Designed miniproteins, single chains. Designs and how they scored, part 32

Each design is a single chain, and the fold is of that chain. pLDDT is the mean over its residues in the fold that is shown.

## One batch from the design tools (miniprotein)

Design m1091
Fold by ESMFold2-Fast:
Structure m1091 (fold): chain A 76 residues (1-76)
Amino acid sequence: GIGSMARAVAQQLKDLGREDEAREILDKVEEALKAGNYSLAQAIVYEGMARVYELLGDQEGAETFRELAEQLEKKA
């Protein structure tokens, strides 16, 4: 589910030294899920994935997930 994906993304951000960014993503996903806004919650996870790919030097992967997040935010 979205929560499991958020935790996986947060762990990768922590492993890359981005503890504060990891915490922020988990908090934002929890707020979106509590509000019943699943599209926003998924968009936040995709933004986190884009950030992970960016930090790993995978610009194509980063751009792909950022675009997916933007499409979901328009529905939120």
Scores: mean pLDDT 86

Design m1092
Fold by ESMFold2-Fast:
Structure m1092 (fold): chain A 81 residues (1-81)
Amino acid sequence: LSKEEIIERTVEGFKDFLITSLGVDEEKAEAVKEEILKLLKEGKYEEAVQKLRDFLEREVPDDPQLVALLVGLFEHELKKI
């Protein structure tokens, strides 16, 4: 897989998880996906990770362990690039 394909699959997978497992609104999930995808394509990985963390802290503020787990999984997928 190309670097771009890994990035696109990772971000799409997280969007699907946000909608199906966390009940995030589809428009919100698509918007954050597009912001993160843009940052990743620009090589701004730390900013992309922070954008995901900020989004998750807003959507699930009562579960910091879930936020840490999801951000960690996202960072792990990015290490395959």
Scores: mean pLDDT 81

Design m1093
Fold by ESMFold2-Fast:
Structure m1093 (fold): chain A 63 residues (1-63)
Amino acid sequence: SMEEKAKKIEEEIQKKLKEIDPSLTAKAEATSNGIKVTISGAKSGEILHEALKIASEALKKIT
């Protein structure tokens, strides 16, 4: 199900993000149009860029 996919991607992204910066958090939600990933807690644009790259790679792997 989409909810199970969202949970798996959230856990995988969060795990990788904590390796970069423990303040980073990820939330994944199942929507009618797919999975929405929200990242928060980035202290700089560089950290946010790296976090978004990780989220994108995890989405490709699970999708």
Scores: mean pLDDT 79

Design m1094
Fold by ESMFold2-Fast:
Structure m1094 (fold): chain A 67 residues (1-67)
Amino acid sequence: SEEDAERTKKLVDELLEQAKKASGIERDIWLALALIHVAIALIDPDPVNRKAGEEMKKKVDELLKEL
């Protein structure tokens, strides 16, 4: 489960980096993928995975303030 949480954090970070480099529809696709993975983590019965989802959601929310 810690491995799942770390993989989710890494994947979302990578997706957000792609979103920062993109614009328009391409940016929205990267953001949508990041949000899907965050949503999956937030509904996970494992509290470690949910905590990772909460941390990643904060990163997405901060990026969305800039876009």
Scores: mean pLDDT 84

Design m1095
Fold by ESMFold2-Fast:
Structure m1095 (fold): chain A 105 residues (1-105)
Amino acid sequence: SKAEVEKAAEALIASLVGLQIWAIGDLIDNKASDEERKRIQKLLLQIGKIVDEVVETYKEKGYISDEFLEKAVAQLKELASQLPEDVQQRVNELIDKLKAFAKMA
């Protein structure tokens, strides 16, 4: 139903926001250098853009093709591989939410 798709979108957005908030705290706790903070911030912004592209594609077409989803997931996994393990785990949770959203579309 439309309400279930909207709930999945809200869960996806909440997961993305939670990732961003948590990652800032983790970088502070681990005393990350300014260069490392900028590197991770850039990667997180790229992750956000991919998630946004999937959501906007659904809004425009009413569905997400398997090929489009596979490409998005592959890009997210590649970006995640460049992140610290704890941040990587949170990105994997975001990928699961993205897949759930796409399956409801």
Scores: mean pLDDT 81

Design m1096
Fold by ESMFold2-Fast:
Structure m1096 (fold): chain A 78 residues (1-78)
Amino acid sequence: SADAEARRYLDLGREYLRQGRYEEAAEAFEKAVALKPSAELLPELADGFAHVGVALHEEGRHALAARMMLRSRRLTEE
């Protein structure tokens, strides 16, 4: 299912985050979103983008960090 495949990308993105591979993590989360998963997965994906954004900001990559933080906010429709 789309949700099962999206969850695989969510898990892959989380593993990249653990490895400090922030751009690959963001790509994995975007692939999960592109599968149009159920609404229940959106908060988990938003959390993933937020973690990438914080990490990139700490690395001084402010433009990419801002993009990830906005992506996170838009997924939860805050």
Scores: mean pLDDT 87

Design m1097
Fold by ESMFold2-Fast:
Order: structure tokens, then sequence, then C-alpha cells
Structure m1097 (fold): chain A 66 residues (1-66)
């Protein structure tokens, strides 16, 4: 299962497939965030907690907020 960690406005996602990484990047763009990285390790900046929770729900991922 993908793992997501939110620190401030920076969301780090690990354990994604290529398709899940594409979905995460598309949702980040829709919310005005910036996604960088590889399919297995993606970092998204500029998201609110609610937007991070929406992405977690879409991916079936666990979200940890630090």
Amino acid sequence: MPKMTLVGDTLTITGLTREQARTAAELAFEHGGVATGTPSHITITGLTRAQAEEIAAALGAELTVL
C-alpha cells in the first residue's frame, strides 16, 4: 500500500506504481501543486492538508501528517 507523509506543504509519496504516480501528479496539478520525482518516490509541494487527504483517498494510501 502506498505511504504518504505531509510535512508543512510538502507531501512525499512512496510505494506507487507508474499509473498511481501519474494519477498523483495529475491531482497535484489540478490543485495547483508541483509534483517531482520518480514513480516510486514522488514529492508534491504547495498542497493543503485537505488536498493531500483527497489524493490519499484516490490512491488508497495511508496519510501521516508531521
Scores: mean pLDDT 81

Design m1098
Fold by ESMFold2-Fast:
Structure m1098 (fold): chain A 55 residues (1-55)
Amino acid sequence: DEIDEEENKRLSAKMSEYLGEKKKKGATVSQDEFTNFLEEELEKIWKESQEKLEK
């Protein structure tokens, strides 16, 4: 319930794109790399939400 459904879809799309690119290159994504990627994308989503709410 922390992330909106639409934000979840955006995150999912970014994850698929990231993993798809790695898969094309035959690269394995480590748990640390994946976690860092998720944190980065979540931070971007948070910033976007903050911008909408504004101060």
Scores: mean pLDDT 72

Design m1099
Fold by ESMFold2-Fast:
Parts: C-alpha cells; structure tokens; sequence
Structure m1099 (fold): chain A 77 residues (1-77)
C-alpha cells in the first residue's frame, strides 16, 4: 500500500539507518560487546529490502526491513 511504501522509504533511507550507525559506533567506542558480523548482515538485508522496494515488491521489502532491524538488535545483544 502507499502507506507501507512511505514507511519503508523513511526506514530504508534516513533516520533508522543513521541512528543504527550512530548506536553501533557508540557501543564500539564504549568497548561494549557487539557482533560486527550481525551488523554487516543487517546492512546486507536492508539493501535487499531496498531492491525489493525499487522493484515494486512491497511485501518482501517490509519483511526484509523488519528482519534487518532484528539482526541489528541481535548485534547489540
């Protein structure tokens, strides 16, 4: 839906990606245990979500966007 497309565009393009990057940087700088591998997997998954969004596959884009955020959350434990 158009509402889903707007939410995906915000999530994929701006604030969430920037906030995740800042949070990961802060955790690393503080010496907190984080999984760089899971963080990298979250980035790859988000790029796949963007590809599905651009191809008009909104349902798969939403699913992968959510999976990307879960992988990021797991990277921080």
Amino acid sequence: TSVGQELLNRSLNIDEVRNNSKEMHNQIMNGSPVSVDLYNQSIVTRNNALNYFNSGNTDNSITLSRQSQKLFDEALK
Scores: mean pLDDT 74

Design m1100
Fold by ESMFold2-Fast:
Structure m1100 (fold): chain A 114 residues (1-114)
Amino acid sequence: VSEEQLERLRALSEALGLSKELTDTILEALRNRDAEFFRSYMRERMLEALENKDMRRLHQLTLALVVVEAVLEGREPSVAELMARADELEERLLNAEDKEAAIDELLAPIVDKI
């Protein structure tokens, strides 16, 4: 992960209204190349949001994943494309019978790039 990628991730997170706490936690994990921390943190937070039906938090977490994926892949999607992708992931998680497996499947390709 380059400094330019981290800077872009911060800018996109601010533009999308992601919480400072979530953004700072993700940036620290990526800067340290701590793939395992990123995986466990996101997995735990997403499971918690699903269990509590905290749709606002789930939306922030899915949006954060989409932003991280795009930045790590060097893609430059629009805000609308990021939001649409986040909505797709959120729907997939909500409809999954095995929510833990669904989260792990979503995290795997992102973690592999850290």
Scores: mean pLDDT 85

Design m1101
Fold by ESMFold2-Fast:
Structure m1101 (fold): chain A 92 residues (1-92)
Amino acid sequence: TETVEGEVGKSVTLKCPTDTDNATWKKGDQTVAKIVNGKITYDPSFKGRAHLVYDSKKKEFHLTITNLKPEDFGEYTCESEGKTLKTFQLVQ
């Protein structure tokens, strides 16, 4: 698990090293953003604050969250096909 520090009102980037075109970012059990067959979708609860950077050549599936809110802190996981690739603790 990687610990990442963030501040309310600022942005944070969580870096997941994967080249798969089928991967999901979760906060606990809630989906934040996913790529399915190369198509990116975002959960409406983040209201345009979640942004994915996907680059298979660089092995990047990075999640940026802008305008951090107190409820955004906690455990984040990037997964592919049901397998956990990396886990993060986002702390203040």
Scores: mean pLDDT 83

Design m1102
Fold by ESMFold2-Fast:
Structure m1102 (fold): chain A 57 residues (1-57)
Amino acid sequence: SALEEADRLGTRGAILAQGEGDLEGGLALVEKAIEVAASDPEAVKGLRAAKARLEAL
């Protein structure tokens, strides 16, 4: 489903940014997750919060 795909992209983005030090690549994956989850306002809200946390690193 789109929500499962968005969750995978968000998780990979966090691993890339925090685990591998690729903040730019991690943010790009989280942004793609937001696009995939666009029809679900709660999922978008959570992913935007996750993006903001990565940007604060």
Scores: mean pLDDT 83

Design m1103
Fold by ESMFold2-Fast:
Structure m1103 (fold): chain A 61 residues (1-61)
Amino acid sequence: DLLEQLRRQQLEDDSYQAARDTALAAGMPEDFAERLGKTVRDAGATPEKAAQAARNAASLL
């Protein structure tokens, strides 16, 4: 179903962006923020979970 595929792609893009933006806002290096964003996207995380993962990672660094 093309519509389901488009919705999945949008969710993946949103999750990547949420994690990356959250990590950068927390002061994480740009390359680390991009890698984290790709990792949470590939894991199928929602944007909410992606942002939380970025906050958790930033808190440990």
Scores: mean pLDDT 80

Design m1104
Fold by ESMFold2-Fast:
Structure m1104 (fold): chain A 98 residues (1-98)
Amino acid sequence: MSSETYTLTVTVNAPSRSKRLAEMELVKKIAEQAGARILALDEEKGTLSVAAPSLEVVREFTKRLLEAKKRGDIPYIQVSAEDAAAALAIIEAENEFA
């Protein structure tokens, strides 16, 4: 029984297929740890659609992605959302890392 769902798009612009697939697998793991789930994945484009049950999960997922990116684990990722509230939550999390 889920509340409102927020959909995020994670893009992995890695220079090689093997790096892209490895980063996509790590993004899936981070999503599960944050309480989000993978809706769809395009390995050729390096795009994942992620569902978050709340804005708190959007923020937590984004922070975990940015921490992993800072460590060099997923250096080629970008995260976005078409939903205005989710997009704002992403920007708020990104600004804490700027």
Scores: mean pLDDT 81

Design m1105
Fold by ESMFold2-Fast:
Structure m1105 (fold): chain A 72 residues (1-72)
Amino acid sequence: MTERDREEGRILLEYLKAKKANDQETMEALRKELGLSDEQVKLLEKQIERFKKLYNLTDDQIIEYFERLVER
């Protein structure tokens, strides 16, 4: 909910869109932008899957959720 959280949310949003589109190049570019290692990317994906399961969200719904967070 801070300025940093919104910026990180924006990058995460782009990552989720790229993942849904199976766009491996964009995912790799966003990983570098976030400064994440391969291990951290795997952890991030695991956390996203856990979040989706906890709140019963589809890929579209989680993308919409982060869109609302970064724009509001």
Scores: mean pLDDT 72

Design m1106
Fold by ESMFold2-Fast:
Structure m1106 (fold): chain A 61 residues (1-61)
Amino acid sequence: TAAERLRKGASPQDVHRELANELADRAPPPRSPEEARRIMERNDREAREIVKKALELVKKE
């Protein structure tokens, strides 16, 4: 999980990149340039939110 990677000393930026790549790998290939843009924006936003929540969890533990 994102929290586990942070506990192991990964930077928030590294965890964000790893999560964005994992989300992209799970998504089907985009069928249009416009769809590709939406998927990228969605994955970046989701990865950023996951990292923020993981940082809060790690700090509280």
Scores: mean pLDDT 75

Design m1107
Fold by ESMFold2-Fast:
Structure m1107 (fold): chain A 74 residues (1-74)
Amino acid sequence: MEGILEEAVKLGVDRELAEAILETMLRHGIPSDEELEELAKKLGVSVETVRRAYNIVAFIIFQKLSEGIPFDKA
């Protein structure tokens, strides 16, 4: 989806990480734990870093899909 990558990068997510996560989600949907571990190894980052980036990207997607009143902003 357009705009999600730009928002993730604007929030300080590494470009390579954001791109890889979006590509995985577009191809396979929800990534498995093993896929997240392989991504971490490929990019030379910790699994925790990949999980955090995934949560940020997923949150952005969820927020855009719901398009309701944000709880955090009231």
Scores: mean pLDDT 72

Design m1108
Fold by ESMFold2-Fast:
Structure m1108 (fold): chain A 71 residues (1-71)
Amino acid sequence: DVLASTLRVIARTAREQGREDLAERFEKIADAVKAGMDPQKAIEEVRKLLEEEGRPEAAKNLEISLRDQLA
């Protein structure tokens, strides 16, 4: 649940910034993780999402943070 919980916190932050669309996408990934999605695949999906949004630095920082939490 650590990865799913972290993604829900990120989704909440996105929602607070007025990005409901981005928040829903993070919540879908969190739900998939709880349903048994490979954590590595979930991290890659999050990275791709942030890169698509034009946030490559945020994508890299989040990938590092999520991998650290799973270590």
Scores: mean pLDDT 76

Design m1109
Fold by ESMFold2-Fast:
Structure m1109 (fold): chain A 76 residues (1-76)
Amino acid sequence: MLEARIEEAKKKVEELEKKAGKNPLAGLSEREKRLVYTSMALGRHVAETGTLTPEEQAEAERLEAEVRALEAERLA
């Protein structure tokens, strides 16, 4: 389920690149792109179901911590 939503998020980013002529994730590493796609997929899943499984909650917390760490590195 989550992987399908990640693929859908990836396709939406590709569609935006096609329409706008630019990729909003250009210049990001594959790891950073994966974090963005996963975050979008989890956010959409919560919006549709209203809840996360304990495993999804743990993954969301891990991703949030990793995003904050990357943001801190970029601002340092």
Scores: mean pLDDT 63

Design m1110
Fold by ESMFold2-Fast:
Structure m1110 (fold): chain A 90 residues (1-90)
Amino acid sequence: SEEEVRYQIKAFIESLEKRIKEIDELMKTLSPEDQKKAQEYKKRLEEILSEAREIYNSDLPPEEKMARLRKLSGEAAKILAEIDEIVKKQ
């Protein structure tokens, strides 16, 4: 349903916003070299967040919104895994 799709996009946005804030806090504990790498990943997550907000506010059919959200979710998961690798090495 359209309401279920809107709920899933909103949940993704809120989850990603929380993760970006957590990354900001974690960056303060990293080496300058790792901070630079984390900042590049954070910028990519902020771009994904921006695109998710555009999808949420768009007039696209629910099925197309979900297809785009799945792609963004996959991209975000890969970037978050790279950040986790940086943190685990500390």
Scores: mean pLDDT 88

Design m1111
Fold by ESMFold2-Fast:
Structure m1111 (fold): chain A 71 residues (1-71)
Amino acid sequence: GPAGEYAEKAGAAGVAGNLEVARREAEKARDMGSEEAYKYGLEAGEAGAQGNTEEAAKYARIASEKGVEAG
């Protein structure tokens, strides 16, 4: 569903180090009903912006899983 799609986009942007896009897409996941996808999508973005690719990937996965659970 839409929450899962936005969570996936937030995670991908986070891993790419694009915090601005990660935050924007995470906010859309929240608007579609997944506050947890928002939280972890933002964490992925922050980690990626710091160059911490392994942590960004970890949070991106969690964000995607939570977005899918929400719909």
Scores: mean pLDDT 81

Design m1112
Fold by ESMFold2-Fast:
Structure m1112 (fold): chain A 81 residues (1-81)
Amino acid sequence: SAQDQLALAETLLRIVAGEHKRGIVLSEEEIANLEKYARENLSPPLAAVVIDFVHELRANPDADVDALLARALAELRAVAA
């Protein structure tokens, strides 16, 4: 369902944010696997938000993770509406 996909997308964002806050750097292979999983299990707009979030964290590792997470969660809700 659309609600199940939104819940999955929010869960993926929170897991990635949590790992980044613990200093865990995702490899290129792990990022590729996450992108594939998102594209297979989420609608294209929801998958795009998750994928963009992962790429933003990788490009800017010193960025405020909590601020980026809050913005990505707001984007998921806007896309799901």
Scores: mean pLDDT 86

Design m1113
Fold by ESMFold2-Fast:
Structure m1113 (fold): chain A 90 residues (1-90)
Amino acid sequence: MKKPDEETLAEGERLFAEGYERLQKLVDEIEKLSEKNPEKAKEYRRKAARIFTAAVLEAVGALLEGDIDTMRRIMDWAEEELKKLVEELK
């Protein structure tokens, strides 16, 4: 297995932190919109939590292997899926 160097891990950690912040903001928006739509709240909070949790776990796995490209793809996928939930709640 390819061990990533410290510089590759540092860059990956920075990109992961930026992606994590974007996903967290979308989860917070879904939470706020769910308060306005109580009938949908439970379902959409559950969907958001599953997307967020799966993406974070898989992205951390990719980051630890030095696969920054796969980590970015996972984070981008999760961002688009969470954006869809936001639009459905508007």
Scores: mean pLDDT 83

Design m1114
Fold by ESMFold2-Fast:
Structure m1114 (fold): chain A 69 residues (1-69)
Amino acid sequence: MKEELKKLLVEELGLSPERAEKIAEGALIAKETGKNSKEIAEELGLDPEELAKTLRELRILANEKGIKI
């Protein structure tokens, strides 16, 4: 799961592997806990607006690829 999300973030959205790792982790936390992007961004030291935008784009891409997130 996390590696598949990380690959999408790098290949489709052009993120660095390091940033993709953090955002993939944030996506999984959101799915498991229901926390919003602001709370997750605070926990991971990320910008909440950028995280929210990237998670939305990741969700669309994952749905197109048949990946459950």
Scores: mean pLDDT 77

Design m1115
Fold by ESMFold2-Fast:
Structure m1115 (fold): chain A 89 residues (1-89)
Amino acid sequence: SEEAEVRELARLVVEGHQAAGAGDDERVEALGARVEEPLRRLATEDPELYRRVLRAVLELAKEAHLAEKGTLTEEEKALLEKKLAELEA
């Protein structure tokens, strides 16, 4: 289903960002290779589904950050809310 595709792509993107934050360049490269082509294709062929993936990435990134650090700074919260609002426009 499209919803399963959105969730899987968002999960891989968030894992890539977490790997980047941890300095795990090998994992960043491996995860990037798995998402680059599907995301490029969606951005071109299905912009609405692409925006759904980006929204899911922001929500999962928020959850992962809270799980790791226990809180969001006001700056981090404002940035995430701004990015989410831009996707709704």
Scores: mean pLDDT 78

Design m1116
Fold by ESMFold2-Fast:
Structure m1116 (fold): chain A 61 residues (1-61)
Amino acid sequence: SMADFRAELEKLSREELEAAREALEALIQDVQKTDGGTPLGESTIAALRRLLAEVDAVLAA
């Protein structure tokens, strides 16, 4: 769940959170290039952007 994901993020160091952010941004770019414009690709990108927003929220706290 998103709550479980958030709880795990709160255990990470700042450097680990920044690495996770970079990895998610790279994955979003990859999915956009390969599957951008497909319904599954767009759903995947939306889910990854929600995960990225949670990482950004923890980094901003």
Scores: mean pLDDT 85

Design m1117
Fold by ESMFold2-Fast:
Structure m1117 (fold): chain A 60 residues (1-60)
Amino acid sequence: MLRVTVDVEDLSTGEVTKVVIDLPESATGEQVLAAVRASLDALGIDPEKALITVTLERLE
């Protein structure tokens, strides 16, 4: 499996939110980016006002 960890820091409030998304190992970079964007949209996060760190890890 491919684990995508998204750490979001709201630059106006300093609040930190962590989102973990598990994808198949065959997931493309575009699919990873789409999943990250969908998660941010669902949480109502403004990417222009947040520091976003994305970590990719391959799990056995």
Scores: mean pLDDT 78

Design m1118
Fold by ESMFold2-Fast:
Structure m1118 (fold): chain A 58 residues (1-58)
Amino acid sequence: SLVELSEELVKLVEENKDLPMDELIEIVRKFIAEKPEFTILPDELLKIVIENIIELLK
């Protein structure tokens, strides 16, 4: 489900939050490429999602 996918994404960002932003974006992009449910999201929206997750982890 999208909820479970969101939880996995948050976990992935949390586990890699100490990496530089560029590396974190690359990891998230690879994760999304493996999940067909996320193939609908444009890059601009993905950046917003990543930024919001990082803000949530603060």
Scores: mean pLDDT 69

Design m1119
Fold by ESMFold2-Fast:
Structure m1119 (fold): chain A 68 residues (1-68)
Amino acid sequence: MSDEELKEQVLKEIDAMRAAIAAGDVDAAITHLKRALEIYSKLSPEVKEEVQPLIDEAIAGLARALAA
């Protein structure tokens, strides 16, 4: 699997996490973020840097949902 394919999977998992948060499904949101982080860990350093702002926002969004 290429970095581009892994990047696409990370973005899909983040989108699914946001949808779960909007639906109030915190357990599903946690599952999708865990998958995104697992895939993110396998990216090259340059692609990680490109995706980092999306990961940071995803973590912050889930943290806010958990606090609500």
Scores: mean pLDDT 83

Design m1120
Fold by ESMFold2-Fast:
Structure m1120 (fold): chain A 100 residues (1-100)
Amino acid sequence: SREELEARIEEVLAEVKARIAARFDAATAAQVNALLDEVHALILENMEKLSPDELMVLGARRFRELLETLPLSEEQREAAERLFLDFLLRVREAIEAALA
């Protein structure tokens, strides 16, 4: 069901947010996790309108745009992008499993 899919996506979000909190200082983690919340909301808004591939492209584009607004070092940016990619791939797997 949609409720089960949304709950699974929320579980993935919580796990990735915890990894971000463990990887960065509190202020940086809060900023990056706020971007994840924005992309999460965008995915939920569009998941009935777009294919899984289109959702991944939309999410990745929005995250890159938002991440550029943060005063991060190159190393922090690369770490945030890797953790975000893990989030997107796991969300894609959840959506594809729900559609099967």
Scores: mean pLDDT 87

Design m1121
Fold by ESMFold2-Fast:
Structure m1121 (fold): chain A 79 residues (1-79)
Amino acid sequence: SLAEKRAELEQRLAEAQARVDYYQGLIDLLNQSGLLGLEVPQSLIDKHGPDASVLYENLAKAQAEKAAVEKELAELAKE
């Protein structure tokens, strides 16, 4: 049903938003650490690389997925 499809898309939107918030939060933490002269946690460097380029790539992918789900929800609203 349309209601079931909407519920699925709303769940996917929430998951995409959580990923956006997660990667944005990590980027903000790294930028704040640099501004304050604090040491960046080694676990972030090990996972994402020393310049955090992978974080920006993952954020962009999460934002694109969020936008795609929002478009699908808008299309359902027209039906």
Scores: mean pLDDT 75

Design m1122
Fold by ESMFold2-Fast:
Structure m1122 (fold): chain A 66 residues (1-66)
Amino acid sequence: MSEERLLGAIDGALAAYRAGRVTPEDVRVALRYVARQAETLPPEARERVLAAIREAYAALGLEFPL
């Protein structure tokens, strides 16, 4: 997965949640998947994706679990 695709997946999950199409648990599952895929990225790109995941959790009123 590219960094751009993973960032797009985070944006997509948040958009679906805001539209009422998915549950908070569905978003957690999606963000967990993105975090695992980010492990294959270079450290700088991984840090950017993890920062976006933390911002997504904050936007949902949830704490980042890791």
Scores: mean pLDDT 78

Design m1123
Fold by ESMFold2-Fast:
Formats: structure tokens, C-alpha cells, sequence
Structure m1123 (fold): chain A 106 residues (1-106)
């Protein structure tokens, strides 16, 4: 599935109230295997960010995914977004995970 197709399926799932399916698509877009990281509020915030980005004809798929990850992170209040070496956003949900990433870079 292309990232753009995955984004569209995510929006359809959120609009339908199928938050379980929406979590799977968001996890795949953000390179995370832990579905428990995404709250229903975070999924709605991510959908709003995507809808705003889709109205911008100059937005790249990578920019849309980054804005989505940031919106979900802000809604959950205790999450951080990191950029992987390949430019993909990765969500870090806990202060403990953030501390481990910082320690590995020292």
C-alpha cells in the first residue's frame, strides 16, 4: 500500500469511528508496532491535521505524515516525535523511551 493510500484509508476509518483500524494505519505510517500508543483523541487530532494538509497542494506525503504524527503527539500530552535516519517520523510515547533514545546518542 502506498503512503498516500494508507493516509486515505486512515481518514476513512476515523470518519467511520473505526478507531482500531485507524490505529493500525497510523502505526504503519509512523513506523511503530505499539498500537497502545494511540488514543482516540490522538487519532482525531491526526485526522484533522491530515485534512488541513490535503487542502495544501504543495504538501508532500512526508510533510503530511510528519504533521499527523505531531498532532497525535500533542493530543496525548506526553509523546514526542523523532525523525528516523530515512526521514520517517517515529512516535516516542513515554519519558522513559525518550531518555533511552537520548542515552543511546551520548
Amino acid sequence: MTPLELIRRFLEAVRAGDYETARRYLAELTNTDDLSLFTDEGLRAAAEAIEASLKDPNASVAEIVARMAEAAARADGQVFVRMAPDGSPVIVMSPEQEARIRAAER
Scores: mean pLDDT 65

Design m1124
Fold by ESMFold2-Fast:
Parts: sequence; structure tokens; C-alpha cells
Structure m1124 (fold): chain A 70 residues (1-70)
Amino acid sequence: SMAEKARKEIEELLKTFEEELKRNKGNPLKQSILLFRAMAEIVDIELKTGDVELAEEASKRLLEIYKEIE
């Protein structure tokens, strides 16, 4: 289903984002740029699926990852 494919894309996005943030510990500017790029990808998924709830949940998870990684 389209919802299943979108969830997989989100899981891969979040995994890649976490890995990139960890590689850039001590570089707040680069971490902020990575956050904005990941947010843009979530917006693209929302536009393709029309699933605002899925996008909202993905955005919340993304921000939690960002806050947990110093």
C-alpha cells in the first residue's frame, strides 16, 4: 500500500538523519542544516501521500532525535 511505502521511507529518513547527526557532533550549524533538509523531505512525503497525520508524527520523531543528540 502507499501508506506502507511512505512509512518505510520515513523510517529510512529518520535512520539516515540520526546517523548523520551523530557523525556531526560538535557542529551545531551542520546539524541545523540536516534538520531543515529532513523537514523538507517530510513535507515532500506529505504532499505525495496527502497524509498530514503521518507527516506530523514523522516531524515529532525527527525533532526528538535532534533534541537527544547533542
Scores: mean pLDDT 84

Design m1125
Fold by ESMFold2-Fast:
Structure m1125 (fold): chain A 80 residues (1-80)
Amino acid sequence: SMEEELLRFVERLVERGMPKEEAVEFLLGLYEFVLGATEFTVERMIANNSPQAVIDAQRADLARTREIVALIRRLAERLR
């Protein structure tokens, strides 16, 4: 699952000497950047009158990225 992949990534950073809180914050920043890029892509597709099917597919990807960011935020909260 995506949650298991995210947890494995955090575990790898911790094994390399990064504090767990810092590792989760790093992962959050990375996915927040991806979220912003995906939001920008949707905005540009709408502005450029891209086909509706393409816009819908990108909106679905945006929704998935939002869920990933929300999941990482919950993990960060649990470590406080």
Scores: mean pLDDT 86

Design m1126
Fold by ESMFold2-Fast:
Structure m1126 (fold): chain A 68 residues (1-68)
Amino acid sequence: APASAEEIAAALREAAPEMSEELARRAGKGLVTLLQSGMSKRTAAGIVSASTGIPEEAVLRGLELAGV
């Protein structure tokens, strides 16, 4: 099953502990929406990084930790 927005948010905070809960939740929701639309992990991470200011490497690490 695909990871939930909450699971991705938790993984993002593990990858970047200084990240706020609100930022992680917003990024997690965005990632789930883009991935469910058929977008690749790399492209989704780039878009979310650009919109949230989270480093793309941290977004990709969070997705790996979430099992995506």
Scores: mean pLDDT 84

Design m1127
Fold by ESMFold2-Fast:
Structure m1127 (fold): chain A 72 residues (1-72)
Amino acid sequence: SEARRRAEENRARLEEYFREGVTLAQIGEALGVSAETVARLRAQAEDFLARGDYETAEALYERLVAGAERAR
């Protein structure tokens, strides 16, 4: 499905930002939340992706990617 593809693409982009050295704390600062909240959102996105709720996973990963992009 398109939502699955977008969720997987957003996940891959987030993983690339982590490889480039972006931290949970930097994403949190960019999003106005704590690093613990960023970690929780990431875990929730992974859970939704694993359960096949691709639309929710896509939205959560998109939020995290936006934070990572602003942190660069």
Scores: mean pLDDT 89

